# Designed miniproteins, single chains, continued (5), part 94

Each design is a single chain, and the fold is of that chain. pLDDT is the mean over its residues in the fold that is shown.

## One batch from the design tools (miniprotein)

Design m19471
Fold by ESMFold2-Fast:
Structure m19471 (fold): chain A 118 residues (1-118)
Amino acid sequence: TATASATKTVEITEEERAVVATFDLDVNAYGNGQTVTVSVTATFTNNSDAKADVHVGAATNAAVSSAEASLSGYGTATASLPDINVTANANVKVKVTATVRGEAGAKVTLTMTVTATV
């Protein structure tokens, strides 16, 4: 089992009511040509009283998965995306894209965790 994680904070303004955060995560699964199961967990913390909605997509060369979460003011949420199965020799590259939409002043911290198992 191999794990990679990354965190970003995004802010919604009156001019930019939807913000896209991209996470490029490399997990060295040492799959040796076998099927690797990729699991993505997204954790969201709203650091403002403004409401926000988050759509998370994860993509590999083989497949995509997605999940959504709604955040009240100062709320937290966790989304587990459906697993992606890929055939890999060593590294699995996972691109996680989070689209945050909300009221002006919403400030959301996004933590993406990718786990690869053979």
Scores: mean pLDDT 79

Design m19472
Fold by ESMFold2-Fast:
Structure m19472 (fold): chain A 66 residues (1-66)
Amino acid sequence: AEKEIEELEKKIKELEEEIKEIEEKLKKAEEEGASREEILELEEELGVKELELAVLKVVLKKLKEK
């Protein structure tokens, strides 16, 4: 049980770092006047990672409740 919590926390941390990198890329793209397509691709990638993070956080919460 505790090992599963630690593994999930590690995955969450890694995913949060990936999200931050995409957010930085998106901010730079917007500041540099990148194409709408490039901005949309970054937004889609960010959305997918944010959804994955939300799911992992729900699983972690459920494991901690038990």
Scores: mean pLDDT 82

Design m19473
Fold by ESMFold2-Fast:
Structure m19473 (fold): chain A 69 residues (1-69)
Amino acid sequence: LPETVRLAAIHDLMTHFGLSREEAEEIVRLIEEGRVEEAREKLVKHARESGVSEEDAERVVNGIVAALK
């Protein structure tokens, strides 16, 4: 990912899902490594804990995957 896109994704994960910076960086790293299912499961778990929808979690994961093209 370009640095600007990576930083924007980390900030979004922290502000909307309540992730720590380390947790947000892990989600982005898993997607960059092609471990998309692990990233999705981890983010869905955080979404449930934060009262964010699973649909929003999938949308964010898909957005980061699309940005890698």
Scores: mean pLDDT 81

Design m19474
Fold by ESMFold2-Fast:
Structure m19474 (fold): chain A 109 residues (1-109)
Amino acid sequence: AVVESGGGLVQAGGSLRLSCTAPSSIQKVGAVWALIAPDGKGRAVAAAGGGTDSRLTVSTDEAKNTAYLQLSSLTPEDTGIYTCALLGIDSKTGKAVGAGGQGTQVTVS
């Protein structure tokens, strides 16, 4: 299972870093972050290799099998559940695998 963490309450204009960790059996090759807004609508917000919002930066620590999402200059519209999809290779089978978690809640006030 993928585990997202780092969510919480943050003030408008603040910054927050989310993390997304894959099992050690998966070699990570990329990550995509999505936001599920309070109304239930989902949207992709950032991916390793490029994002659509300059306030959101994706980085990876391959030694820890972890992707990070850095959020800056947050607004109340950034409130919701942030989910991570990790795309990798199973280290025992060599097959491509995708893994996602249940998400981490971010609330901007």
Scores: mean pLDDT 73

Design m19475
Fold by ESMFold2-Fast:
Structure m19475 (fold): chain A 70 residues (1-70)
Amino acid sequence: SEEEIERLKKQLENEHKKADTYQSLADAAAAKGESRENIFAEAEATVNYIHELMKIRGLEKEIERLEKEK
């Protein structure tokens, strides 16, 4: 339904904001230099960023499927 598609699009927007936050955290950690703490912080933020990208991909595929069923 159109309402379901709109709900998923809003969820997609929220997940993009989360991905942007994790990317920003990874970039900030990288900019602080090559300490163990900064390397681990960058790695953690990068893993979270990748997880959000996977979730975004899933939502985009679901929206595409629903739009094709109209």
Scores: mean pLDDT 84

Design m19476
Fold by ESMFold2-Fast:
Structure m19476 (fold): chain A 60 residues (1-60)
Amino acid sequence: SLAELRAMLRELDRNGSEKRAALVVGTAKDQGVSRAEFEALGRELLSPEMLAVALRLAHA
């Protein structure tokens, strides 16, 4: 759900790693979240540093 994805993104920002970022990206894809929607959520909920990691993995 969107609520689960938002919670995962907040957790990624607080206690994030590249492995956790990959899990979040995979969950977003499994839920049918578009690239634009994912980028918008990431800009709202992640630090610039963690957003860069998540977007790199999302675009891989």
Scores: mean pLDDT 81

Design m19477
Fold by ESMFold2-Fast:
Structure m19477 (fold): chain A 55 residues (1-55)
Amino acid sequence: SKIIEALKEAISKMSKETAKKAGEAWANATSLEEAVENVLKLLSKELAEELRKKI
């Protein structure tokens, strides 16, 4: 889906530190919904706004 493609692009632009925290949040999540919410929470507001602009 277009959302998944946008998420992949956003993740690739994350700093190494943010990427590590996102991976840990994903591994510790009990559901896919929780994992996605935790990852999105770690993204900068600037990056999230760029994502919205493309979707």
Scores: mean pLDDT 66

Design m19478
Fold by ESMFold2-Fast:
Structure m19478 (fold): chain A 86 residues (1-86)
Amino acid sequence: AAIGASIDPEELRKAALGLVKELKENPDNAPIATALGIYRVLAELAGDEETVKALTLAIQGLRAYEAGNKEEADKLFEEAIKVLEK
């Protein structure tokens, strides 16, 4: 089995959704930022394109927040949540 193949896509998606929601409420949480990167790699290995897209949007949102663009960050987090809530 490939690395990540044993990961349940539903559980991974639920975990990603929880992380993005928490990041939207508290974007200063550095451990969540690290977890987003890890979960995106796991989603790529699992072939879950929608979760990869959502986590990529969340990471872009975090970068926007770090650049001081809070409005852009909020929009990107919201888009990530919408993808994961399907």
Scores: mean pLDDT 78

Design m19479
Fold by ESMFold2-Fast:
Structure m19479 (fold): chain A 58 residues (1-58)
Amino acid sequence: MRREIAERVRRRLEERGDVETARVIEEAILAGTGVPEEVMTEEVAEILREAYEEVLAE
């Protein structure tokens, strides 16, 4: 699950041009740490929620 969620979040952030934010979040998810407050925006929270839903469906 963690890897699949990280990959989907990274893909979505890369599509919108936030490659640096995507990398930070991917590393945090893979390490099992909390997502840093600095990168946790409303948009990032929505992307995380959608990625989690997609992984649960597939």
Scores: mean pLDDT 74

Design m19480
Fold by ESMFold2-Fast:
Structure m19480 (fold): chain A 74 residues (1-74)
Amino acid sequence: MTKIDKAGQYGRTLSDLEARGEDVSKIDPEYAKAMSEVLKTAKDSPEELAKMFEKSGKKQAAKEVLEHAKWEKE
């Protein structure tokens, strides 16, 4: 699993827990930091982020990232 896959998976889990009323800040602040880095990568290089998703077998997410970047640019 790539760093971005790991961060994304943890971020999703934290978001799900928060939606269920859990205090995600008590779980792991290090994972929140990792998610912040992923968001920075998405902002600076959506093509790079899409490649990481594709390499991890998340083709749908990779396509959505590229489509969004394309729409923003045009």
Scores: mean pLDDT 57

Design m19481
Fold by ESMFold2-Fast:
Structure m19481 (fold): chain A 62 residues (1-62)
Amino acid sequence: NEKLLEKAKELSKDPEISTLASMVIDALNLGASAEEILARLREAAKKNPVAAKLLEKLEKAL
């Protein structure tokens, strides 16, 4: 979870994906698991290219 949180913080600096990355940070701080967040991002990525881009960058870092 620490590794996902740190990567989401770095990605929140990218204005193209910052809003969604910040939502991931908030979910982790509220106790959501990394697996739950990644599963939700995979579902969102089917319809949202911003979610797909964030997911790809997070998976490459893990």
Scores: mean pLDDT 80

Design m19482
Fold by ESMFold2-Fast:
Structure m19482 (fold): chain A 81 residues (1-81)
Amino acid sequence: MQQQLDDEIQAGVILIEAAVIKTVLKNNPDLSIEELEEIKKRVDELIAQAQTLSNPQLRADVLAALNDLKEEIDKKIEEKK
């Protein structure tokens, strides 16, 4: 039970952070390449955390959301080069 609760809490925290990052990206079109690279590093940290989730379905769903976010950041960096 503790592992299941820990997984659900961890996934929830990761998804909340991902949603906040996505909102920041939408509302701040003036972010520099350096700022986007810092945000990308945070997303990479969240991906590493998501990979430790024991529930395969929950892990897959969280990783999908984070990979979509990382792709969005990569596109914004390319636009600013």
Scores: mean pLDDT 84

Design m19483
Fold by ESMFold2-Fast:
Structure m19483 (fold): chain A 91 residues (1-91)
Amino acid sequence: MVEKVRELLEQARRAIEEGDLRKAAELLVEAAMLLMELAENREELLRAIGLTLRAIGVLIDIEWGADPEEIKKELERLIKELEELLKRLEE
């Protein structure tokens, strides 16, 4: 499971580099949902839920024509926060 999350985050980074922001957001939704399953306590679970909702929000923003530069920044923030949560769950 942990390895699957790492793969999804790597794929999301590549999707951003390729300009496929929708694919990146979809991959981050999947990664955040997997982190919900790995959550060991209430705080980690709530953080994973929050990250899932933010990733879904990015998909909605893309559909409704939000600025691609702002979407890219939010996707990059989400990847970093998902990586931090994953690191805590690996410890």
Scores: mean pLDDT 85

Design m19484
Fold by ESMFold2-Fast:
Structure m19484 (fold): chain A 71 residues (1-71)
Amino acid sequence: SDEELERLAERIREKLEARGIEISLETVKKVLSNKELVEKLERESVREYLATGKALDGAELTLRALEELGI
């Protein structure tokens, strides 16, 4: 739902701000709404976890998505 997307986007934005990255809620929502990009990054994060044993990081994946979108 739109409400659930907004709450998730706010949570991710807060995590990025804690890392010193200032980003708009609209930009985070745009990234999360790109289903093809999200699915690609989810597959890549699973592959990385299986190869390295490192825990999945939603904030880091969002940053990679922003870089791919040129934002």
Scores: mean pLDDT 73

Design m19485
Fold by ESMFold2-Fast:
Structure m19485 (fold): chain A 99 residues (1-99)
Amino acid sequence: SEEEVEKELEKYKNMTPDERRAYFFEELQAILNSNEEELQKRNKELIDQVLILSKKLGEKSLEETKKLIAYIEANYNVETQNNILLTLKYSLITKLLNK
């Protein structure tokens, strides 16, 4: 949801760049240690989050994010999709917080 994404942005905003990087790698590690059911749940959450974050950056960013989602859903397994989506989430948050 939009409220959950805004809470996530506030969490990242209260972190130093080093803490944000550490949190990113912790989340990435969690994906690598997840079972199939956890991966599927995380996939849906990440798709929702990157769509909302990219919309906040603008129409062009949203369009590019939609194309990327379509491509990865067609070409990669859920674990690989989650790695790509988490990396995109981190990039989008960093862009939004760096003004």
Scores: mean pLDDT 86

Design m19486
Fold by ESMFold2-Fast:
Structure m19486 (fold): chain A 72 residues (1-72)
Amino acid sequence: AAERDARQVAIAKYANEILTAIENGDVDKAVELAKRAIEEFGPEGRAVVRNLADVARDMGYEETAKALEELA
């Protein structure tokens, strides 16, 4: 339970930080955070990054969306 709870909290923190980087138009920071999430969480991290790439595209951040898709 404790490890699962900590993992979900960590994933949520990464998702929020990547989303903030997307909203700021900071492609480099979004990519750096996405790489860390994938390295730390594996397939679950890739799923989050892919979802955030879709969010970035819907928001009009096409450059960030493409960079995140290449990682996932």
Scores: mean pLDDT 83

Design m19487
Fold by ESMFold2-Fast:
Structure m19487 (fold): chain A 63 residues (1-63)
Amino acid sequence: MKEENKKKAEELEKQADEAFARGDYVTAAQLYGQASIYYRKAGDFDKADEATQKAAEASVAAG
């Protein structure tokens, strides 16, 4: 279960990074937020906090 949640979080973070690079900041913020949730479920609170910060940065960039 924890390993599956970590893999899901990593996939979502990659998709968020790609969205951010394309200028789709709203999509990036949503995907980083989802990645943060899955990192917390995996017990990786440091990466969850990092993903939360990236979601906030994407949200600010969106408007």
Scores: mean pLDDT 84

Design m19488
Fold by ESMFold2-Fast:
Formats: structure tokens, C-alpha cells, sequence
Structure m19488 (fold): chain A 69 residues (1-69)
């Protein structure tokens, strides 16, 4: 949990506004205890960011950490 939150907080500093919006949504869901909703939000963000390989890679790493919770 803490590792996923740290990674998502780093994504909030991204210059890409879509990445920041996705990170905020995922953090909000995790604060509510909705891990499944958080996973779905990350998967949607990956699809939306498919044109930015670095953002996609960061989001995929967040997804893998969330799946380990």
C-alpha cells in the first residue's frame, strides 16, 4: 500500500495533466479502500496515455504494485 501511494504521489508531479488527473483519482480510491476501482482507473489511464510511452510505463508499474496489495 505505502509503496503504491509513494509512486502515485510522484505521478502527481508529472508535467502531463492526464497523468496527474489519473494519479489523483487512483489515490482517492485507495483512501476509500477501493483497490479494485484503483486498478480499473490505472488501466483506463494506460489506454488514454497510449501515445506517451514513459507515462504508460509509469502507470504499468503502479498497476503491478496495486495488484500485490
Amino acid sequence: MEEAIKLLRELLKSPNPATRAAAREVLELLEEGDVEGAIEAVEKAIKDASSDPETVEALKKALEVLKKI
Scores: mean pLDDT 76

Design m19489
Fold by ESMFold2-Fast:
Structure m19489 (fold): chain A 73 residues (1-73)
Amino acid sequence: MKEELRELARKYREIAEKFRKMADSAQTAADTMLEYDPSAEEAVRRVRSLAEKYRKMADEFQKLADELEKLVE
């Protein structure tokens, strides 16, 4: 049981890391769009909104991992 919860926590941390990387990629794309076309405010806003959603997902999975770790202590 304790080892299973630790493994689940690890998987949730891995998922959180993937969402953080997706958020970083989306942020970089938004910054690049704005560099080439300063008038692309609508598109940039949409991509930044997507990055924020990915960061929120990362935070949620990290919180689940932290809660599981507390259960095995």
Scores: mean pLDDT 83

Design m19490
Fold by ESMFold2-Fast:
Structure m19490 (fold): chain A 76 residues (1-76)
Amino acid sequence: MDPEKKEEAKKIAEEEIKKKEGEDVEVVSMRVTLDYDEVLKKDVYTVLAYLSNGKFAGVVIDAETGEVLDFAVSES
């Protein structure tokens, strides 16, 4: 995984989380994985984040463009 692309994916995911969950929500921890999406037929970054509000967020990002393709939140 490219370290610069990983850091970019983290920033994109944090911005999306704040847009969806609120500006006051902070990312406590974050994991980034590079995966191939069989449905979209492209490489994606899958970002899993634990949030200050006790939720987990998943963000799927196009590895080439940085476009957010999916966003989901779950309470553990």
Scores: mean pLDDT 79

Design m19491
Fold by ESMFold2-Fast:
Structure m19491 (fold): chain A 74 residues (1-74)
Amino acid sequence: MKLSQREQVDAYMEMVRALADDLLERRGATPEQVVAAIEAMERWFLAQNPDLSEEERAYLRERVEELKAEVRAR
């Protein structure tokens, strides 16, 4: 079944958050390493979804920046 663009972004960000939490809590990664991983995952998602609307790109960027801020605060 084809997900909507918003559902694709939401599902991807849930996966990114779970990976970030695993890296910080179980693997002893630094906040800087986790931020770099989040940025790489955002770049990969945008490359795989070049038809993503400007509205959904803005939504993805907002969610990514919020997660990066949470990671940096740890």
Scores: mean pLDDT 84

Design m19492
Fold by ESMFold2-Fast:
Structure m19492 (fold): chain A 90 residues (1-90)
Amino acid sequence: SLVEEALRRIDELFEEMKTELENAKKQGLSKEDIIKLYNELVKRFWEEVKRIIKELREAGVSDEDIQKVADYAFKKLEELHKYVGKLLNE
């Protein structure tokens, strides 16, 4: 379904962001530079989520199902925030 495809796209974005942050740490970037990268990735994530939501709305997906996608994206950002906190403290 279009909703399942949207959730998969959000999962792919999340894994890509995690990989970028892990690579930055492995390359020896400072905590300040990693935080800057995190903020840029969060901005790009929301731009892509807004695009996904627009595509779902234009395809006639219900507001209830669109809200499920938005809620899932918020959950993934909370997971990423926790992950970055752990990454910076290790």
Scores: mean pLDDT 88

Design m19493
Fold by ESMFold2-Fast:
Order: C-alpha cells, then sequence, then structure tokens
Structure m19493 (fold): chain A 70 residues (1-70)
C-alpha cells in the first residue's frame, strides 16, 4: 500500500540523512533532499500526486528528526 511504502521510505530516508550529517552534510539540506527524492520515487512507482506529497513530507520529517539526533 501507499502508506506502507511511505513508512519504509521514511525509515530509509532517515537513515540516509543521519549518515549524510555524520559525513558533514547540513541536516536541513539532507532532509529537503530526502523529501524531494521520496516524492519523485513515489510518482515513478505509480502513486498519486497526493500520495507522493504525503510520502515526501513523511520522509522529510523522518530525515529531519534523524539529522537532529545524529
Amino acid sequence: SAEEWAEKSGESAGGRAAYAVKQGVDGEKAAEYAGENTKKAALENGFSEEEAEKAGEKAYEAAKKAAEEA
């Protein structure tokens, strides 16, 4: 489902953002990139624009939190 996909994508985005921050990338930049990339991936996987926006937002929030905790 779109909800399950968004949850898994958010977890993956969080891990990538934490890794990027530990490598010296700005946390906000890492979170923005994660959100944009996740939205694009959702659209490529055939989800609706609304589902893609929600997935991107969830990935951004997960990435931002992970970056702040890194």
Scores: mean pLDDT 79

Design m19494
Fold by ESMFold2-Fast:
Structure m19494 (fold): chain A 92 residues (1-92)
Amino acid sequence: MEELLEAAEATLLYMQAVIFAKYNDAEGAARAAERAIEFLEKRKTVSPEVLADLKGVADAVKRAAENSTDPELRQRALEAGKRLEELIKKKE
């Protein structure tokens, strides 16, 4: 039961990050990545499918950062993406 809710939340974060990146919303993408970091930090283990969705979040937030003209939002998005990638690597 918890695994289904976990998968649903990871998929939602991935969809949000992709949408924010598509519309060049670096702030929205950074928030999605920051929520993904919190999600992973609260869990000892996650499924490979959840990790795949969260890797998608990291990729999307980096794309949003590249398209951002705001230096502070760009840095926030890049830092969130990097932290998320490092945390995913620890869970693999």
Scores: mean pLDDT 84

Design m19495
Fold by ESMFold2-Fast:
Structure m19495 (fold): chain A 64 residues (1-64)
Amino acid sequence: MEEEEKKKILEEIRELSIPLVKKVRGVSEEEAKEYVDALVEKMKEESIETLKKALERVKELVKE
């Protein structure tokens, strides 16, 4: 897999997921960041296909 492409997708997921996790879970910004960091850490080993799916889901949730 392309590390550069994965890095870009992971960065976007991270940026979108932090406010989303805070909103959906009702947690603090610190907890949201910790959760998202752990998620991104796991995701860096996933395929680009899986990352694209995750990003799509996050974007859908952020839409509102």
Scores: mean pLDDT 77

Design m19496
Fold by ESMFold2-Fast:
Structure m19496 (fold): chain A 77 residues (1-77)
Amino acid sequence: DREEARRILAEAAERLRETARRAEEAGDFKSAQRMLEGARFLEELARDPRTGVAIARQVAERAERTVEEVERRLEEM
């Protein structure tokens, strides 16, 4: 379902952008930039009609792991 794939990718991209903003506020500009690049990649996939739910879930899971890694480091700062 294209709509489900777009929703999954949009939610993951929003999560990356929000975490990137917090990383930037904490002075971790390198992580912020990487996450913003990831968000743009997910947004591009969401615009591609060939993107299926399976790949959307796979890349969203990858994005969530990146969010968790960055959030953990910010908590330890």
Scores: mean pLDDT 84

Design m19497
Fold by ESMFold2-Fast:
Parts: sequence; structure tokens; C-alpha cells
Structure m19497 (fold): chain A 73 residues (1-73)
Amino acid sequence: EIEKIKKANEYLAKAYEAAKDDKEVVKLIALAGEALNAQDFEKAIEYLEKAIEKSKNEEAKEYLEKALKILKE
């Protein structure tokens, strides 16, 4: 579980860097990270799906989708 959370957070950090000019997406990424660290996987998945939906940056979207896949596996 720790390794899964660590890998998801690595992708969230990369998504954050790619999306940093989009304040709405950045806020959702931060909320997903907080939920992940609290081990609230349901909320983390919800925030990630919202971030993916709102993201205009393809690189950020790809990293968010990778994080989401890790949490659903």
C-alpha cells in the first residue's frame, strides 16, 4: 500500500508541474494528494477523475491517468 501511494504521488507531482498554470486543476491534484496520504482512496479517485476532466494539458492528463490506474489496480 505504501509503494502504491508513493507511485501515485510521483505521478501527481509530475501532473502538478505540467498543469501548474491551471489553478483549478492544481487544486484538484492537491486535494487528490491529501486524500491519498489520508488513505481515502475513494476521494483520491474522485478528485483525480475531476482533474482529468478539467485538464487542458495532455501531459498533465497522461500523468493523472497513470495515477488513477495505480489506485484502481
Scores: mean pLDDT 82

Design m19498
Fold by ESMFold2-Fast:
Parts: C-alpha cells; structure tokens; sequence
Structure m19498 (fold): chain A 70 residues (1-70)
C-alpha cells in the first residue's frame, strides 16, 4: 500500500519539482494540490474532515492547499 502511494506520488512530486526549478509557481501549486488529493483519498471521510478543519484553522498557504484538496 505505501509502495502504491509512492508510485503515484513520485511522478507528481517530480513534476512539482521541475515546475519549481522553472519558476512556474502556478504549476507547482497545481501538482501540490494533486499530491494532497491523493494523500487525502487514502483517509476515511472522518479523517479527511478533521484534516480540512485543522488546515482551515492554521491559515497558512500550505494548509490552504490541503483544505482545497479535501
């Protein structure tokens, strides 16, 4: 299961890194949202709701990406 997630995350992480190297912050944010969605899809509905609530409470930009993905 961890290996399956890793196989899905690796290409997205690589694309996000390449976007960052190219200075494409918009593309990097898109890939980060996709990564967050994949991670959240492995959680239960209750766990996803709690992650979203905690992310909204934190109010950071990174937390906002997580909340948008949930």
Amino acid sequence: MAEEIRKELEPLAKKALEALKAGDLEKAREYLREIARLLLSRLSEEQRAEVKARALALGTEEARIVAEAA
Scores: mean pLDDT 71

Design m19499
Fold by ESMFold2-Fast:
Structure m19499 (fold): chain A 68 residues (1-68)
Amino acid sequence: MIDEREVQKAIILIAGGVAIATSKTQEAIDKVRALTDELLARADERPLSTEEVQAAVKEIFDAADKAE
């Protein structure tokens, strides 16, 4: 049995980790880390929809892109 919340949190963590690993600046790393932590806190409060998870992943990569 897989907890849906655990799967959603894993997707967010993987997206954050990939964005951090590809970031060239400390500013980008810090922004992605802070955003990933915020999104994980939202997932802990309630299960997210598929659309919310997709939006979260996009927001993480957009944040990394804007900081570079």
Scores: mean pLDDT 77

Design m19500
Fold by ESMFold2-Fast:
Structure m19500 (fold): chain A 62 residues (1-62)
Amino acid sequence: MEEKKEEIEKLAREVGRALAEEYGLDEKASVEGAVESALELMKEDPEKAIERLKYVLEALGK
């Protein structure tokens, strides 16, 4: 679970940065919000949390 938490936090930080860039938000606030949201999703299903973060990152990365 520790390794999955680390992966989720890393992906969430990348999503937070991408959202801040796309929408002109404060990077720190966006990253913190993304990490908090991702950790809540991890409590329910860590695999689905990873899938969702990857989906969002791919959508924003284009």
Scores: mean pLDDT 78

Design m19501
Fold by ESMFold2-Fast:
Structure m19501 (fold): chain A 59 residues (1-59)
Amino acid sequence: SLEEVEELMKKAIELLRQGKYDEAAKYFIEAVRKAEELGRDELARMFRTMAEYLGAELP
């Protein structure tokens, strides 16, 4: 659901504020999967960009 995507995003942002880039990237990857399940292509693209910027390898 969108609520689950919002919670994943909030967790990722909090981790970014703490400088935990690897952990933040993992939450963005989860948000990508969830956004894709919901057919929210633009949200999924946004989260992919963030994860990639943080050095994550995308699935």
Scores: mean pLDDT 79

Design m19502
Fold by ESMFold2-Fast:
Structure m19502 (fold): chain A 67 residues (1-67)
Amino acid sequence: SLAAEIAAEPDPERRAGLIGELYRKIVVDLRAGVPDEEIAKRYGVPVSFVQRVRAALDAAEAALAEM
C-alpha cells in the first residue's frame, strides 16, 4: 500500500512525493463521495488520517467562500 511504501521510504524527497500521491488519491475519492472508511481501507491508512484530509479540504473551501 502507499502508506506502507511511505513508512519504508528513507529518502525525504521521494517520501514527500509519495505523500503527495496519497493525498491526491484521497482527495479524488472524497470528491467522488467515497466514504472515509472505504478510503481508509483502500489506502491502508487510519480513518483519522482521511478525516484530517477532509477537514483540510473543507477549511480551504470555506476560506475561499468567504472571499
Scores: mean pLDDT 79

Design m19503
Fold by ESMFold2-Fast:
Structure m19503 (fold): chain A 116 residues (1-116)
Amino acid sequence: MADLLAAARAAGATEIFMAGRPGDASKVSYVAFGPDGRLVLAKFDVDSEEDVRLTIETLELAVDYAEKRGQPELARDIIELAEEVRKKAEENGVLTPEMKERLDRIIERAREIAEK
């Protein structure tokens, strides 16, 4: 985790959102954004239901921040990430109806922020 945070900062990230399993540094999802609200670095896995849930939790934190700060560029990158996660999770057979609903809500909220 420390190396991932250092890499994100070295790449110019000012906002970093992450979710992980307590005590397991291998089970972490994160997204990092620069001062312009653009995606700088992301790490997420979609190989298991737990990996997808950690990624969804990370994106929910990012969309909450984008909404509170009024950052349409950040919201736009969140839409693209959420759509990629949904597609890959479905292809891997690990997308539950609950996860699909949560991803669809993230996309809807992010679209509202991107449109103002």
Scores: mean pLDDT 80

Design m19504
Fold by ESMFold2-Fast:
Structure m19504 (fold): chain A 58 residues (1-58)
Amino acid sequence: SLEEEIEKALEELEKAVKAKDVDAAQEASLKILELLEENPDPELIEKVKKRGEEIGKL
C-alpha cells in the first residue's frame, strides 16, 4: 500500500540520517515527496511532517 511504501521510505531516511549519509537521506526524502505528490492525502502528509521533524532532530 501507499502507507507501507511511505513508512519504508521514512525508515530509510531515519537510517541515513543516523549514518550521516547525505546522499541516502536525500534519495529517501525525494521518494517520500514523489509518493505524496502522486497521492496527496492530508493525513499522510501530516504524519510524514511530524516524523520528519523528529528525524531532523537526530
Scores: mean pLDDT 80

Design m19505
Fold by ESMFold2-Fast:
Structure m19505 (fold): chain A 91 residues (1-91)
Amino acid sequence: EIKKKLEELEKEIEEIEKKIKELEEEIEELERKIRELREKAEKEKDKEKRLELEIEEGLLGIEIGVLKIEIRNLKKKKEELEKKKKELEEK
């Protein structure tokens, strides 16, 4: 039944890789939104509206930070699964 465990580990690794890719794509979209907000803030003459745009930029920055932590945790889990897979292959 080592073969079944190897197949399960491979599937879990592939699912984690897919999730990491999805989160990286989400970060890219949020970074695009931050750039758009920054450009709007630079053009904004109303100090109050500019502050609102800067606050929104800051909140999106926090969201990116949370997603980066999630990616880090997923990468760590992937490394642990890859190590287990290697140990099972070496017998």
Scores: mean pLDDT 85

Design m19506
Fold by ESMFold2-Fast:
Structure m19506 (fold): chain A 79 residues (1-79)
Amino acid sequence: SVDELVAKGEEAESQGRYGEAARYYYQAGVLYWQQRKYDEALEYFEKAVELALKDSSARFDSSSRYGSQYLLLKKVHGK
């Protein structure tokens, strides 16, 4: 569920595992998007991008993929 993904993200973030936290928040954003909860999806995609940038082990691909999805949803919602 979304709640489980958010909880796992928060746990990983508290442990300094920013790349893992970013992955969980990204998955939570995808589930919110599928539920048409676009505002929540954007918030979690944004958080995933920010955390991916903090992870020294995060590759360019992860940050780029999260950012692209965030920008697409932001355009759809015009916020």
Scores: mean pLDDT 74

Design m19507
Fold by ESMFold2-Fast:
Structure m19507 (fold): chain A 76 residues (1-76)
Amino acid sequence: MEEEIEKLKKGREIAREVVDEFVLGMAKTFGLDPALIEGYRAAKAAGDEERYNALLEQLMDEVAKKIEEWLRESRA
């Protein structure tokens, strides 16, 4: 049914918006590459799902690396 597909689409859209907001907030906090952040925003605005997902994974990986670096420095 179209109604169920619409609910799933809206659920995914909300989940992505929440992830986007937190990932961008963390990227800014950790001083990630502005070009990566701009590329991500541009891909999202263009509706380029493949590029959007690839850049989201890159941003998440870079945030994870920064968290590991911060934890390592905190133990020094």
Scores: mean pLDDT 73

